# Ledger of designs, part 100: designed miniproteins, single chains, continued (3)

Each design is a single chain, and the fold is of that chain. pLDDT is the mean over its residues in the fold that is shown.

## One batch from the design tools (miniprotein)

Design m11466
Fold by ESMFold2-Fast:
Structure m11466 (fold): chain A 74 residues (1-74)
Amino acid sequence: MKKKIEALRKLSDAISANASQEELFKLLDELEKLGMDPKMVEQLRDLIKDNSEISLGVAHVAIAVEITVLEKEA
């Protein structure tokens, strides 16, 4: 759980820093390996591929919600 939260924060920070798609997908692959819901990973992958301000904003909100849920479960 703690590793998932740390990986989600890294992904959120990378999106805010306008990291490359390669870096974002690498961080997303780490989340998948940590056992994140495959449907959530797929949704984030699609949003990152779209690369619009709206899609990246939606991804950022989804990540923030997931961090909040995991922190309450910890």
Scores: mean pLDDT 80

Design m11467
Fold by ESMFold2-Fast:
Structure m11467 (fold): chain A 100 residues (1-100)
Amino acid sequence: MEEEERLKELAERLKEIARKLGDEETVEEVENALKYLEQTGDLEAAAVLLLMTAAQLAARLGDEEMAERLVKLLADPNATTEELLEAVEEAIEEIERKLE
């Protein structure tokens, strides 16, 4: 439940970034991750979807280093839900800082 609350908070922050950029595709991808969580209860899969969305957004903003970092974590079969959410949070914080 605590990790689910964190995921939902990160999802809303990512949606706000996407809305500020006029990136409707990213908004829809985040909403799809939240719907998947509601339908399945699979927090790890929802975190993976959110991380994929953050990686794609980073790539679109030209932050290739951030995109590569996130993609490498997605390819790691030993990555925990906590590590995935932490990476999403760090990516969101970096993107928010760049959009000032």
Scores: mean pLDDT 84

Design m11468
Fold by ESMFold2-Fast:
Structure m11468 (fold): chain A 98 residues (1-98)
Amino acid sequence: LFEDEVKIALAEIYLGIAKIDLERGNVDAAVESLEKAVDLLEEWFPTARPESLPDLLRIAEAVKELAQKVIEMDPTNEKAREVLERAQRLIERLRAAL
């Protein structure tokens, strides 16, 4: 669907914002963007076209990596741990669907 391309672009934007905020030391802002990204991916997955699943997996893996980096920088960040767990569950489901 046309919506898949828009969702990919939006998720990439959230990832870009999160990366910039982390580089600037804005940990809470970065986590907010990662949460928005994983929310988008979870909501989109049930209606995603099969052709879009590899992009979903790639983006989910990027969310996981950034969430892990946040936890390394701030081990007390509960929201980052939640985002990491959600990304890991989504990756597992995506691998099963591929």
Scores: mean pLDDT 85

Design m11469
Fold by ESMFold2-Fast:
Structure m11469 (fold): chain A 64 residues (1-64)
Amino acid sequence: SMADVAEARALFEEALALVEEGRFEEAQRLGTKGYILLTEAGEEALALALADEVRARVREVQAR
């Protein structure tokens, strides 16, 4: 549903903020929940794109 897509986007935004704080385990939990919500909503391409963004941010922060 559109509500599930909105919730998933909010979860990914929070995951990115947690990654910037070095809270990787919490970020991974939120990202996983968001990914599941988007894939169940049929938004697989968006789920992959947002998951890739979180993974890229983790690599950037860990390289600092």
Scores: mean pLDDT 88

Design m11470
Fold by ESMFold2-Fast:
Structure m11470 (fold): chain A 70 residues (1-70)
Amino acid sequence: SKEELNRRAAAIRDKYIAQGLSGLEAGEKAAAELAAEGLGPSEEQKKILKEIGEKLNKIGDEIDKELKEK
């Protein structure tokens, strides 16, 4: 499930943070470890991640527009 994957990713990330890695670096290692175990995102989850990425890009565009209006 999405909740189970998130919980596992958080546990792996926290393990690497405890070893002195940054949150970003720990997140990258957690993603790589899950992918190596075959627990990477499904096609449906990849579609959701792409949609989230597109939404984040739109937010970035809105922020840039607001900053240029000042």
Scores: mean pLDDT 70

Design m11471
Fold by ESMFold2-Fast:
Structure m11471 (fold): chain A 91 residues (1-91)
Amino acid sequence: MTVEEVLEKLAELHSEEEVEKLMRKVFEEALEELKKEDPSMKDVTREQLERGEGLTLEQWKKFMEVFLKVFAKKAAELGIVNEEELEIPEL
């Protein structure tokens, strides 16, 4: 299931406020995990990521990989997908 498909399912099953809270948590957790894994990311702000500024393409790919992992975990916790259908990406 794609991120877009999961977001559509979220909108059907949960309020807009719940979806916004989920996305905020995923973004914040992914950024914190990335900062722990890559010291060069320690000075990156949420605002820079939201604007697509201050990151190399390689750093953006790393962030997206971490973001998808955190998103998958949170989506499964909310029961949006079956745990067997949504595998946490290993790469």
Scores: mean pLDDT 68

Design m11472
Fold by ESMFold2-Fast:
Structure m11472 (fold): chain A 84 residues (1-84)
Amino acid sequence: AAAAEARREFARIVSEVNSKLLQEMADRKKAGETITDEEYVEMLKKALEEVLQRLRELKASTGDPAAQAVLDERIATLEEELKK
């Protein structure tokens, strides 16, 4: 129920942010731009930060402890990834 819904919302957020990132990369490539490895990493970090912000907002909007636990796990995983 609530935990499964939180997992689906997480997947949706990731999908939306990833689609936006891919579109930005496609637009830059069409413009004849070369995306360096460093620029790609920075774009990934920004996308990850957007996912984190949206997950924190989703957690704040839910009163269900099981949903909050799922979101906390995902937030913690992403925060660790951002530290690299």
Scores: mean pLDDT 81

Design m11473
Fold by ESMFold2-Fast:
Structure m11473 (fold): chain A 89 residues (1-89)
Amino acid sequence: SLSDEQIKADLEKFIKSSNEVQIVTLKSLTHPLLQSYFLRQLLKHNLLPEFVKKASDEVIETLKQLVENSFLPEEEKQRILKIIDENKK
């Protein structure tokens, strides 16, 4: 199993990757369970605000679609969308 340290390191690499790599990575998360897992890991490691501040408008829109399609409870979706809106340029 991946350690929390490895997951955090992989997410930090993702946040530093190019716009094109970020879009392809997000779009590869086709299953709602994988989308939910990815979003929860960003929240757990406090990386969502940093990611949104660095992300392009296209990446942010892709991320919002991923949130809506995820199996997260509605309350958790609204919390994530609020973080996105408060941290976008």
Scores: mean pLDDT 86

Design m11474
Fold by ESMFold2-Fast:
Structure m11474 (fold): chain A 70 residues (1-70)
Amino acid sequence: MSLRELILAAARAGRAGDLERAFALADEAAAKFGEVAGEAARVVGLAAGENNLTDEQIEAAAEEAAAKAA
């Protein structure tokens, strides 16, 4: 799974209210791509749930976060 795919999956899990899954995906991103990538996935996952982000906003956030962490 690419960094973008992990961040997208974390965001979708967060939006669904599955914080356990969102954090597990963030931990996987940290393990594969480093701590900055893990933090990016965690932040996007939490924001997607708390702010009721649209699918379009989730995709945009994941692309930006993956680009910054690479």
Scores: mean pLDDT 82

Design m11475
Fold by ESMFold2-Fast:
Structure m11475 (fold): chain A 100 residues (1-100)
Amino acid sequence: SAEAELKAATGRDYAKHRRIATEMAERLAALQAAGAPVEERLAVVEEAKEELRKLKEESKDPELKEYLDMVIDGYDLLAEELRADPDLPFDAGFAIAGDS
């Protein structure tokens, strides 16, 4: 049915979002552990934002599009926090915030 198809597509888009966020979080944690410069970590955040914008444009669910826009804005705030305190522990919980 159209409802089941939309739900399945939205579920896949949510799974893609969580994967992008999780991979970003894992990369940021690894870079922090390696003592990588903040500039490299910010580049990872920007890449994740670009992937989320593409996912947003591809999504057929307007509620998910709005949610992804808020997540992207949250990544801008995360980038600012990382610049202010580059030693701030990056918790993987950020990647799953949409489910809590």
Scores: mean pLDDT 76

Design m11476
Fold by ESMFold2-Fast:
Structure m11476 (fold): chain A 100 residues (1-100)
Amino acid sequence: SEVDLAIETLEEVKELLIEGLREYYETGDESKLNELLKKAAEVVKKAMEKLSEELQRKLEDGFKALVHTMLTSLENKDSLEEAIKKLEEVAKKYKEELRK
């Protein structure tokens, strides 16, 4: 279903951001994080072509919330574990919104 595609897309975005964060915390190099963020944006854009306007809006809101959460965690100098936990909580919230 379109809802399943939107949920799977948001999960893939979360996983890409977590992968980028893990590498950044290990190396201090933002290049991979920036690459995976661009990939996440492309994944969202492709999924939106197959979704209704309502689901497009909800998916975009979820994507923006995940990116904002990641950037805020980095600015606050959260641990990797805390950053991942916050991303998991945000992803769960927006997946529940996509099911409505």
Scores: mean pLDDT 89

Design m11477
Fold by ESMFold2-Fast:
Structure m11477 (fold): chain A 68 residues (1-68)
Amino acid sequence: SPVEEKLKKFLKSLEELIKSMKAAGVSEEHIRHFALGLAEREVSEDPSITEEQKKELFEKVEEMVEKA
């Protein structure tokens, strides 16, 4: 679906951003706060995102931050 493709692209861009922030010496706490804030804005701006897709998005963002 268009929403799934959009969220996949968002996650790829976010993963690159997280890695760049970590390389720049930004704290993991700040990276987490920023990444979750971007995800929250993404879902707030798009009413096409379902409750299940929102939950999955936040879980994936949290996992990416933890693994970075």
Scores: mean pLDDT 83

Design m11478
Fold by ESMFold2-Fast:
Structure m11478 (fold): chain A 65 residues (1-65)
Amino acid sequence: SIEEEIKKMILEADEYLRQGKIDEAEKIVKEIAEKYPEYKDLILKIAKELNASPVVLNLLKKYLS
Protein backbone atom coordinates (compact mmCIF):
# COMPACT_ATOMS: atom_id res chain seq x y z
CA SER A 1 0.00 0.00 0.00
CA ILE A 2 0.98 3.66 -0.32
CA GLU A 3 1.01 3.98 3.48
CA GLU A 4 3.37 1.00 3.83
CA GLU A 5 5.75 2.39 1.17
CA ILE A 6 5.81 5.84 2.82
CA LYS A 7 6.43 4.25 6.24
CA LYS A 8 9.32 2.17 4.87
CA MET A 9 10.90 5.19 3.18
CA ILE A 10 10.66 7.34 6.34
CA LEU A 11 12.26 4.56 8.42
CA GLU A 12 15.04 4.24 5.81
CA ALA A 13 15.69 8.01 5.94
CA ASP A 14 15.95 7.88 9.76
CA GLU A 15 18.34 4.90 9.49
CA TYR A 16 20.62 6.91 7.15
CA LEU A 17 20.57 9.79 9.65
CA ARG A 18 21.66 7.41 12.44
CA GLN A 19 24.59 6.43 10.19
CA GLY A 20 25.49 10.12 9.60
CA LYS A 21 24.48 9.87 5.92
CA ILE A 22 22.57 13.14 5.76
CA ASP A 23 22.64 13.43 1.94
CA GLU A 24 21.16 9.91 1.53
CA ALA A 25 18.40 10.70 4.05
CA GLU A 26 17.54 13.93 2.19
CA LYS A 27 17.38 12.06 -1.15
CA ILE A 28 14.81 9.65 0.28
CA VAL A 29 12.71 12.49 1.76
CA LYS A 30 12.78 14.26 -1.63
CA GLU A 31 11.69 11.02 -3.35
CA ILE A 32 8.69 10.73 -0.97
CA ALA A 33 7.63 14.31 -1.79
CA GLU A 34 8.07 13.74 -5.55
CA LYS A 35 6.11 10.44 -5.60
CA TYR A 36 3.25 11.52 -3.30
CA PRO A 37 2.80 15.33 -3.50
CA GLU A 38 -0.98 15.00 -2.93
CA TYR A 39 -0.44 12.95 0.26
CA LYS A 40 1.20 15.71 2.33
CA ASP A 41 -1.06 15.27 5.39
CA LEU A 42 -0.75 11.47 5.32
CA ILE A 43 3.07 11.65 5.03
CA LEU A 44 3.34 14.02 8.00
CA LYS A 45 0.91 11.88 10.03
CA ILE A 46 2.97 8.72 9.38
CA ALA A 47 6.23 10.52 10.22
CA LYS A 48 4.79 11.71 13.56
CA GLU A 49 3.42 8.23 14.36
CA LEU A 50 6.89 6.76 13.70
CA ASN A 51 8.52 9.43 15.92
CA ALA A 52 10.70 10.47 12.98
CA SER A 53 13.67 12.68 13.83
CA PRO A 54 13.27 16.50 13.74
CA VAL A 55 15.65 16.54 10.75
CA VAL A 56 13.38 14.22 8.72
CA LEU A 57 10.27 16.18 9.77
CA ASN A 58 11.88 19.49 8.73
CA LEU A 59 13.02 18.05 5.38
CA LEU A 60 9.49 16.70 4.74
CA LYS A 61 8.00 20.13 5.50
CA LYS A 62 10.57 21.75 3.16
CA TYR A 63 9.84 19.44 0.19
CA LEU A 64 6.07 19.11 0.73
CA SER A 65 5.51 22.89 0.87
Scores: mean pLDDT 86

Design m11479
Fold by ESMFold2-Fast:
Structure m11479 (fold): chain A 75 residues (1-75)
Amino acid sequence: GPPPLSPEQAAEARAELDAMMEKAGVRLAEVRALTDEQIAAAIAAGKANPDDPENARAAQLAVLRLSLRTLEALE
């Protein structure tokens, strides 16, 4: 199989994700708690009311959750 992501590369990617979460004002636990249903709902809400700041935040959380899932799959 492919070699695993190096610890240094994983740490750097996680540090970047942490910085994005900090800018969004969210905690890792909040991002991890997002279900696939909540991600789908956030995308739908963004399409329905794109000018709503809550919908913008929900879409950002969905992106962060997908990024975290990708990073964890590479470890």
Scores: mean pLDDT 73

Design m11480
Fold by ESMFold2-Fast:
Structure m11480 (fold): chain A 86 residues (1-86)
Amino acid sequence: LEEEFLELVREAEKTASRDELIDILAEALMKISDPESQKIIKELAEALKEEKGYEEIKELQEKTSEIISKIDEEDIRKALYEELLK
């Protein structure tokens, strides 16, 4: 999941699909109940919208993946996983 999430952002960085990734992240936010995860994902989506470089996006992705991997809440991982697989 973490690796898949990072690969999707890298693909969006290389292609015109960045907006599609932003939309997926926005939809995931609506399904996530954890406020800490919501904040980090919002920051990642905002960085993508502002066309930040990969280095800045990578830092936010690492924070997002660390939070997700340490959270025992299945709903958070499931929501992101299902949105990313669309």
Scores: mean pLDDT 56

Design m11481
Fold by ESMFold2-Fast:
Structure m11481 (fold): chain A 84 residues (1-84)
Amino acid sequence: SVDEIKEIMKYIVENAKKLGLNPEAQKQVEMLEKLLEKIENESLTIEEIIELFKELAKELGLDEDTVETVIERLKRMEENEKKK
């Protein structure tokens, strides 16, 4: 669901805040918070959220296994919704 995606993004933001307190890291956190706000204010599809997450994960240099696990979980949620 979109709510699970929001929780994952919030988790990324919280971890980024813990990792670095330098000005560059702060700017990246602000960008992520703005993107999360867009997801909350806009009716985005799971596919749109997956694309957004891929871009953010690549920019932040997240572990590829973690990224793939999240994407697989999101795709499975979309598949379950299509069966309704």
Scores: mean pLDDT 65

Design m11482
Fold by ESMFold2-Fast:
Structure m11482 (fold): chain A 99 residues (1-99)
Amino acid sequence: MTELSLEEKLEMALEIARGLPEAILQEFEEVGALEVAERLLEATPAILATLKAVLKDPEYLEKVREAYRESLERVIEAMRERGAPEEALERLEEVRRLF
């Protein structure tokens, strides 16, 4: 197992967070907004636990959490423009608040 530096782990986590809108919007096209929102809400505790375990630095953790919040805000706006139901948008706002 190749050990990544803390800085390399931060960059990878930021890339994943920044790529989130494209991945979520693709899944929205396939399964719909409510299903996507429910899947994200279920996955969020595991994502947060992984980030805390991998980064351990509170400043790096906060940078990644902020990137997730910014990406989710973009997803919510894009889904609203596509006519997603308010229930799905409210669930996505809950996901954003957990970060």
Scores: mean pLDDT 83

Design m11483
Fold by ESMFold2-Fast:
Structure m11483 (fold): chain A 70 residues (1-70)
Amino acid sequence: GRAVAESDGKTVKVYVDGELAAEAPASADPAELARRVEEIGGSGAGKAAAVATGTARDTGQPVRVEGEAE
């Protein structure tokens, strides 16, 4: 499967196989969002969520991260 985590710098959205799995503000805890996403799409999806959230928090810029999902 495929995971895509994307952000506009304010909100993070995570898609697993094209379906919205989670949505959170970029100010959210990356580890907590990753844990929630990992329950749906596995460790690859969780890692994509963590990286996208952390990058959005650090830069305030749009970001897109792709990973593997179950």
Scores: mean pLDDT 81

Design m11484
Fold by ESMFold2-Fast:
Parts: C-alpha cells; sequence; structure tokens
Structure m11484 (fold): chain A 85 residues (1-85)
C-alpha cells in the first residue's frame, strides 16, 4: 500500500539519520526522503503534509498522508537527535 511505502521511507530515514555527523548531512537525508514521499503521494493521488519542529535537542518530523478516497489520515513521526553545535 502507499502507507506501507511511506512507512518504509520513514523507517529508512530514521536509520540513515542516526548515522549523520553534520547538520548538512542530516538535512540532505531529510530532503531526499521528503522528496520521495511527495513523489509517491503525487503518483497515487494522496495529499502529503510535512511538519518540521525542533524540540528538546531533536528534530521532529511529522508526515501526514491523506487518502482522498477514504478521507483517512495516516501520521508518521520521526525524531532525530540534532548533531552538537
Amino acid sequence: SVEDQVKQLVDDLKEQASKAKTLQELLDLINQAIDQIFQIGQENGYVVQVFIDIKDGKLVITIRLIDPKTKKTFTFTVEIPLPPP
């Protein structure tokens, strides 16, 4: 399903992001994953919303995948520790 594809990309992002050594490397990984999620959503007629927040030294990314046919919303959240300044 589209939800399973997005979940896999989110899980892959969390794994790869844990290995990032710089903020730039982390941002590049996040941008790549978000672009892929938007592409999957667009190809399957889903609405994708991404919210990014910084809380307690972590980058919190919330992805909402809205199925226009069922009106159901699937929410994925990934928390990534920020590399030290």
Scores: mean pLDDT 82

Design m11485
Fold by ESMFold2-Fast:
Structure m11485 (fold): chain A 80 residues (1-80)
Amino acid sequence: SELEKAQEIVEKALKEMDEIIDKYRNGEITKEEAEQRLNEIFDKAYKELEKIVSPETAKELKESLDKIRKNALDYIDKLK
């Protein structure tokens, strides 16, 4: 279903976010690289969601993902 595809997109974005945070915490990437990669992951997820779910559902998911993205960026800022 379209909802199952939306769930897969969200789950993939969250997994990729965790991987970037882990790489940054381990000193494998710079703060700038972590911030860039996080923004790219969420922007990609937003675009993919817009193609498969209703505009109303896409808006709700984008708002939730944007809050998660903001919290992740704030977390990275506090680590260094």
Scores: mean pLDDT 84

Design m11486
Fold by ESMFold2-Fast:
Structure m11486 (fold): chain A 91 residues (1-91)
Amino acid sequence: SSLVEEVLKLPSEEQIKRVDILYKLASDPSRSLEDRVKTVELLGELGAATKDEKVRKKIEEHLKKLTKDKDPKVKEAAKEALKKIEAAKKA
């Protein structure tokens, strides 16, 4: 998505700030389940596309926390996002 491309052009520290905001949105139980799942998928896209190891590690840490979420759809989306990042690292 264009949003992924925009974030990836930012300096590493700014990318991490955006990733931290996305994690807060994904983990917020007051947000709709659909929005939370979409945000987890976006974190997965960012983690798979990034060439910055520090940014990727921060995304992986946040996704690992989301695999422990109380909602099974958020949990499953986070597991799939992590698989996507692992596949990208091997490519």
Scores: mean pLDDT 87

Design m11487
Fold by ESMFold2-Fast:
Structure m11487 (fold): chain A 60 residues (1-60)
Amino acid sequence: MAERVELLVEGLADQDLRVEAGGEDLGTVTPASSEAERRALAERIVAAEEAGHEVLLSPP
């Protein structure tokens, strides 16, 4: 799981994205988001994936 979180932190860098899973809003990232904010969102994404929810990425 740590490797998956790190890949997501890098993948969310310089992105303008809204993230949803299981019908819930997990959060948004922008190019101005800090690494800590991206990491917190990445951890929520991994938790949702492990719970069997489909993760949806959309423009803000």
Scores: mean pLDDT 79

Design m11488
Fold by ESMFold2-Fast:
Structure m11488 (fold): chain A 79 residues (1-79)
Amino acid sequence: MKKKELEINRKKVLAEATGGVGMISVSVSGLAPDSDIEEAKEKGLKKIEELGKEYPEVREVVEEEKRRLEELAEELLEK
């Protein structure tokens, strides 16, 4: 695989993962109900999983970001 291609794919996964975390944070700060946090988590996880299938070379990054998103959502839902 080309080195530049690997770097670009890693950045894409990280950007989408960061976006998912941001959606959950906005839901909490916006006085959103728990259902909105759960929906944001589901959408974020689905997008990260899709990227993991598209870019298998960065699967470790995908798995790590999925775990982080799940943990964040659980903490926020527990209040």
Scores: mean pLDDT 60

Design m11489
Fold by ESMFold2-Fast:
Formats: sequence, structure tokens, C-alpha cells
Structure m11489 (fold): chain A 117 residues (1-117)
Amino acid sequence: MLTDEQLEELAKILGVPVSILRRVLAVRPPKYSFDELKAFAEFYMEKYNNDPVEVFLVFVLGGVNANKLKEALGIKTVEDFRKITAENILKALEGVVTPEEAEVIARAIRELVELSE
């Protein structure tokens, strides 16, 4: 389990509120160490030009699952992330996420899109 200090450091790197990150990681615990998660966060921030919504999606779901969801919903812009619902995540990522994970992730993405505008 990550400490509050480690969660705050990851949230700062990802450019997201720690409350959002904490809620998502509580229902979908990471399988990686803090040092690995920090390296992944820094790598994805550089790869996706510091887009917090894009980076958060890849950080939580992994690149393959994030791309599958984006292709299923036709996501090309930050505004397209408003199309994300728990039902759409469950349908696109069948067997990868639980209904609880889908609901928490969908809510997190909606909150992050609102903060980006």
C-alpha cells in the first residue's frame, strides 16, 4: 500500500488532485512498487506532452487498455473524454475492470476534464 506522502508525490507528477488518485488506486491497487510507479508517471508525462487526462488514463489502465478504450469511443481530443461513462469502460474493457473500478475511473476522468477547462 502506498503512503499518503507517496500518493501526494505521484499526484504532483501526474498533475492530478491527490483525492482523485487516492480514490482510483483504492479500488484498483497498483501491482508495482512506488519507484516503478514514479518512473512510469514521469515517462508517460513526457510521452503524452504533460496532458493530465491522457497520462492518468494510461497510468491507471496501462497503454494497451487505454488505447483500446480510446479507439472504442473515438477519443481524439480532451473534449472527447466527456464521452467516457462507467458502462462504456465496462463494454470496451470487458474482463479487465470491475463495475466499481469502471465507475470510479469514469468519475475521475470527468473531474479531470472539468479541471482542464
Scores: mean pLDDT 82

Design m11490
Fold by ESMFold2-Fast:
Structure m11490 (fold): chain A 100 residues (1-100)
Amino acid sequence: DPEQEYLERLREAIARAREWASGESELVQLQVKAAARLMVMVEFDDPDVDGLIASTAKALGMEDEFAELREALRAGDFEKALEIARRIAEEVERRAEEAS
């Protein structure tokens, strides 16, 4: 069942991201899990991945950071993707503090 294989890979990737981000802020943990999901989507040739990255990059005004994330995802560089996701989360937190 291809759907079951996808879900198993997704659970493994999310578990790995959760372990990597252990002790990080809630937003960092959420963003690295999102990057893990995107990595699995790329591995399974999911057509929605580019649209999700582009729409999120535009909404956050972080097109350069998300372009770097996209390159890491396409290269299969899981650890680099998580590190970029952490930097994105930290920048979102910084902007939220300025807006308060």
Scores: mean pLDDT 84

Design m11491
Fold by ESMFold2-Fast:
Structure m11491 (fold): chain A 86 residues (1-86)
Amino acid sequence: MSKADLEAEVLASMAVMAVSVAEHTLETNPLTEETKKEIERMLELAERLVREAEALLPQSSPEVQAAVRRVIEEVRERIREIREKL
């Protein structure tokens, strides 16, 4: 595993954590303006992490590219679903 492989996987994992926190916040808290802002902040963090992971893919192995692209697609879909509920 190269440094780029490791960094891409770590960034993708962090993006999953950020979107999971946003989902949990949405499910466990009333939808106040403050809660919406906290959710949006986590979604923005997830989007940044996804972009950083995607930028490393040209330097990553084909196996890591395939795995990380799948995670990126899943995170982007989850972000869209959360925003539809805000």
Scores: mean pLDDT 87

Design m11492
Fold by ESMFold2-Fast:
Structure m11492 (fold): chain A 73 residues (1-73)
Amino acid sequence: DEEEKRERERRETERLRELAEELKGVTSEEMRERSKLLREVREKEGEEAAIELAKELGLLNEVYEEALEAAKA
């Protein structure tokens, strides 16, 4: 149950990472979409998982900070 849920979220994280790699050089609108994904990963998996995803995508500045701001509000 909980174990499978965590595994699914981890698999989603990997798919998001691969998608981001294919979409390199995308628009600012796509960056906002990725910030939502980072926020969801943080909420489901925790901050460390979100940071790892952001590192994989090279998005520790804009997208990650935007996700943190959204989470604060």
Scores: mean pLDDT 63

Design m11493
Fold by ESMFold2-Fast:
Structure m11493 (fold): chain A 117 residues (1-117)
Amino acid sequence: SRYEELIERVRAAETAAELEELRAEMGGAALSSLASGEPEVLELVKLQLLTYALLKLNEEEPTKEIQAELYETQAETILKEMEIRLKREGETEESRKAKKEAEKRAEELRKKAEEYK
């Protein structure tokens, strides 16, 4: 599958330039700006691209393994988004509530992933 090859390429990508090429090939799937070049942002874009490729792969050939990996990757993406948000905003009452909600959503997704094992 094209998306299996794209997943491998995303996992191997180490630079903003590589991730921008992959994003263009996947129709602009990742929403985060690569302009900062910060490692945490590169990791977030990588997770967003993996989530997109896994969603597309699951549409083509839905298997328990692909669905489990999709849920796990979605959970990691949510947690990485929250990590970046906390780094930018600091610890506010609003950001603490958002962190707890993100952790809860990530736990629910990981529990769903476990159901497919």
Scores: mean pLDDT 81

Design m11494
Fold by ESMFold2-Fast:
Structure m11494 (fold): chain A 96 residues (1-96)
Amino acid sequence: MRFNKEYTDEEIRKYAEELLKLVKEGKISVSPVAKRLFEAIVNGDEEALREAVAELLGIDPSEITDERLRIYKNWFAYEAEQAIKDVKKKEEELKK
């Protein structure tokens, strides 16, 4: 398999929403491009997501196929999950 973990569209949106909530609370800092990318995921705006991914990769949006976009959605969900876990670990350390 190309990727060890595959997320459902519901899981991808959930992680994007949780990450944006942490950004709003000041617990995580992300680039403006990353913020637009996760906002596009939450809104189901695949064209906005494609534009944000193209900006991150330094390529034209037209070069991003639907299959490639799906792969990047799963990768971004994984990155969001890891960032959320890191915040939880830091909060646990601060509690003790």
Scores: mean pLDDT 78

Design m11495
Fold by ESMFold2-Fast:
Structure m11495 (fold): chain A 68 residues (1-68)
Amino acid sequence: KEREELEKLSVEARKQALTDPELFEWLGELSRRVSEKLRAVRGPPSDPKAIEVAREAFKELLEELKKR
């Protein structure tokens, strides 16, 4: 389930940010960028294209957290 996979990635990113205050601030900025991308494809929630964009956005968020 791609949707649950995205939720897991989001939870992991948040847990990571809880122990790193610098990361927490950066997470806010990344969250804004992710929101912008998701807003652009916010058609029917069942649209596979929208799910793909959401997956990429969450993956980008997690990768950015690892880079610090």
Scores: mean pLDDT 64

Design m11496
Fold by ESMFold2-Fast:
Structure m11496 (fold): chain A 74 residues (1-74)
Amino acid sequence: EEEKKEALEKLLKLVSEMIKTGNYDEDFLRKKLEELGFSEEEIDLVIEAFKNNPVFTRKLLEETAEKIVEIRKK
């Protein structure tokens, strides 16, 4: 629960930064996700989710955060 909230807040911060800068490049996203403390496996999951979903809804971010937490439990 707490881990999911933390991951969601980090993803919301990333999306806010993308909107502010207009930068949607994969290299930029990888760098920002790494700075936010995501692992390589988690970064790949986020990039795949964003690539397949051009509209960043809160539901998408919540589902992505949940998948990140599942990776961390393994």
Scores: mean pLDDT 78

Design m11497
Fold by ESMFold2-Fast:
Structure m11497 (fold): chain A 91 residues (1-91)
Amino acid sequence: MTDVPLSPRLQAALDAVPEGARVVISTGDVGLLLARTIAEKLRARYPSVEVTVALGVEDVKRAIEAGADVVITFNPEIAEAARALGVPVLT
C-alpha cells in the first residue's frame, strides 16, 4: 500500500475523533486521495466509526442531514458551514 505521510494537524484530528461517531471528511482542502487515506486510517483505528468522504460545502451539509456527528476539514468555509449546522469541527 502507498503510505501517505500525515501532517501533525491531521494526526491530532484523528486522535480527537470520538469512538462510535459518524465522521465526515471534506476533500476540499486535502484532496481526494488524502481524504480517502484519512478515512481508511479512521476505519482501521476506530472500527465502530462510520466515515464518509464529502466534496465541498453542499456534500458536507447533506452528510450532516444524514446524521454526521463530526466534520474533519481544514477549509474555513466548510468549517463555518458545519458549525452553523451545530456539528463540531476538527481542523
Scores: mean pLDDT 70

Design m11498
Fold by ESMFold2-Fast:
Structure m11498 (fold): chain A 60 residues (1-60)
Amino acid sequence: MLSDGQLNLRRFLEDLAATLSLEEFEAIAEAVLRQLSRVVSPEELAAYRAIVDELLARKR
């Protein structure tokens, strides 16, 4: 389902989620999604947001 680029970003976000608090990860993830919105399609942004939501749910 995920492209190689999406899988690599997912691994990076998983490592970040393991290191940061819930609040810190949430803030960083939203900043990353804002920057991505400038360079990716709405469909790709939705896929990245789904990854962030999954990691937030897992961390809770």
Scores: mean pLDDT 75

Design m11499
Fold by ESMFold2-Fast:
Structure m11499 (fold): chain A 89 residues (1-89)
Amino acid sequence: SVTDIVETVANELGITLDDGAKKFLVCFTESLLASDSDEAKKVNIRSILLLYKNLVGPDVTLERLEKFLKALAENDTERAIIDTCAAEA
């Protein structure tokens, strides 16, 4: 599952996700990469979490992850997905 991929990548990178951040990242990945392979989802999750760790730190909360991804969003569709997933988390 995408949840297992998120947990595996976070553990490999030494990142701690709160429950909200975990649910958010699962929702975000499923919304943007629903048709992609598990390997592509894993690469995307790893890229996001590595960039967050390098710029912010290893402890990830829903509020900080939402703000971080909104700053990186390239279009209104990505921003709408972020808003929806944050509200559901």
Scores: mean pLDDT 83

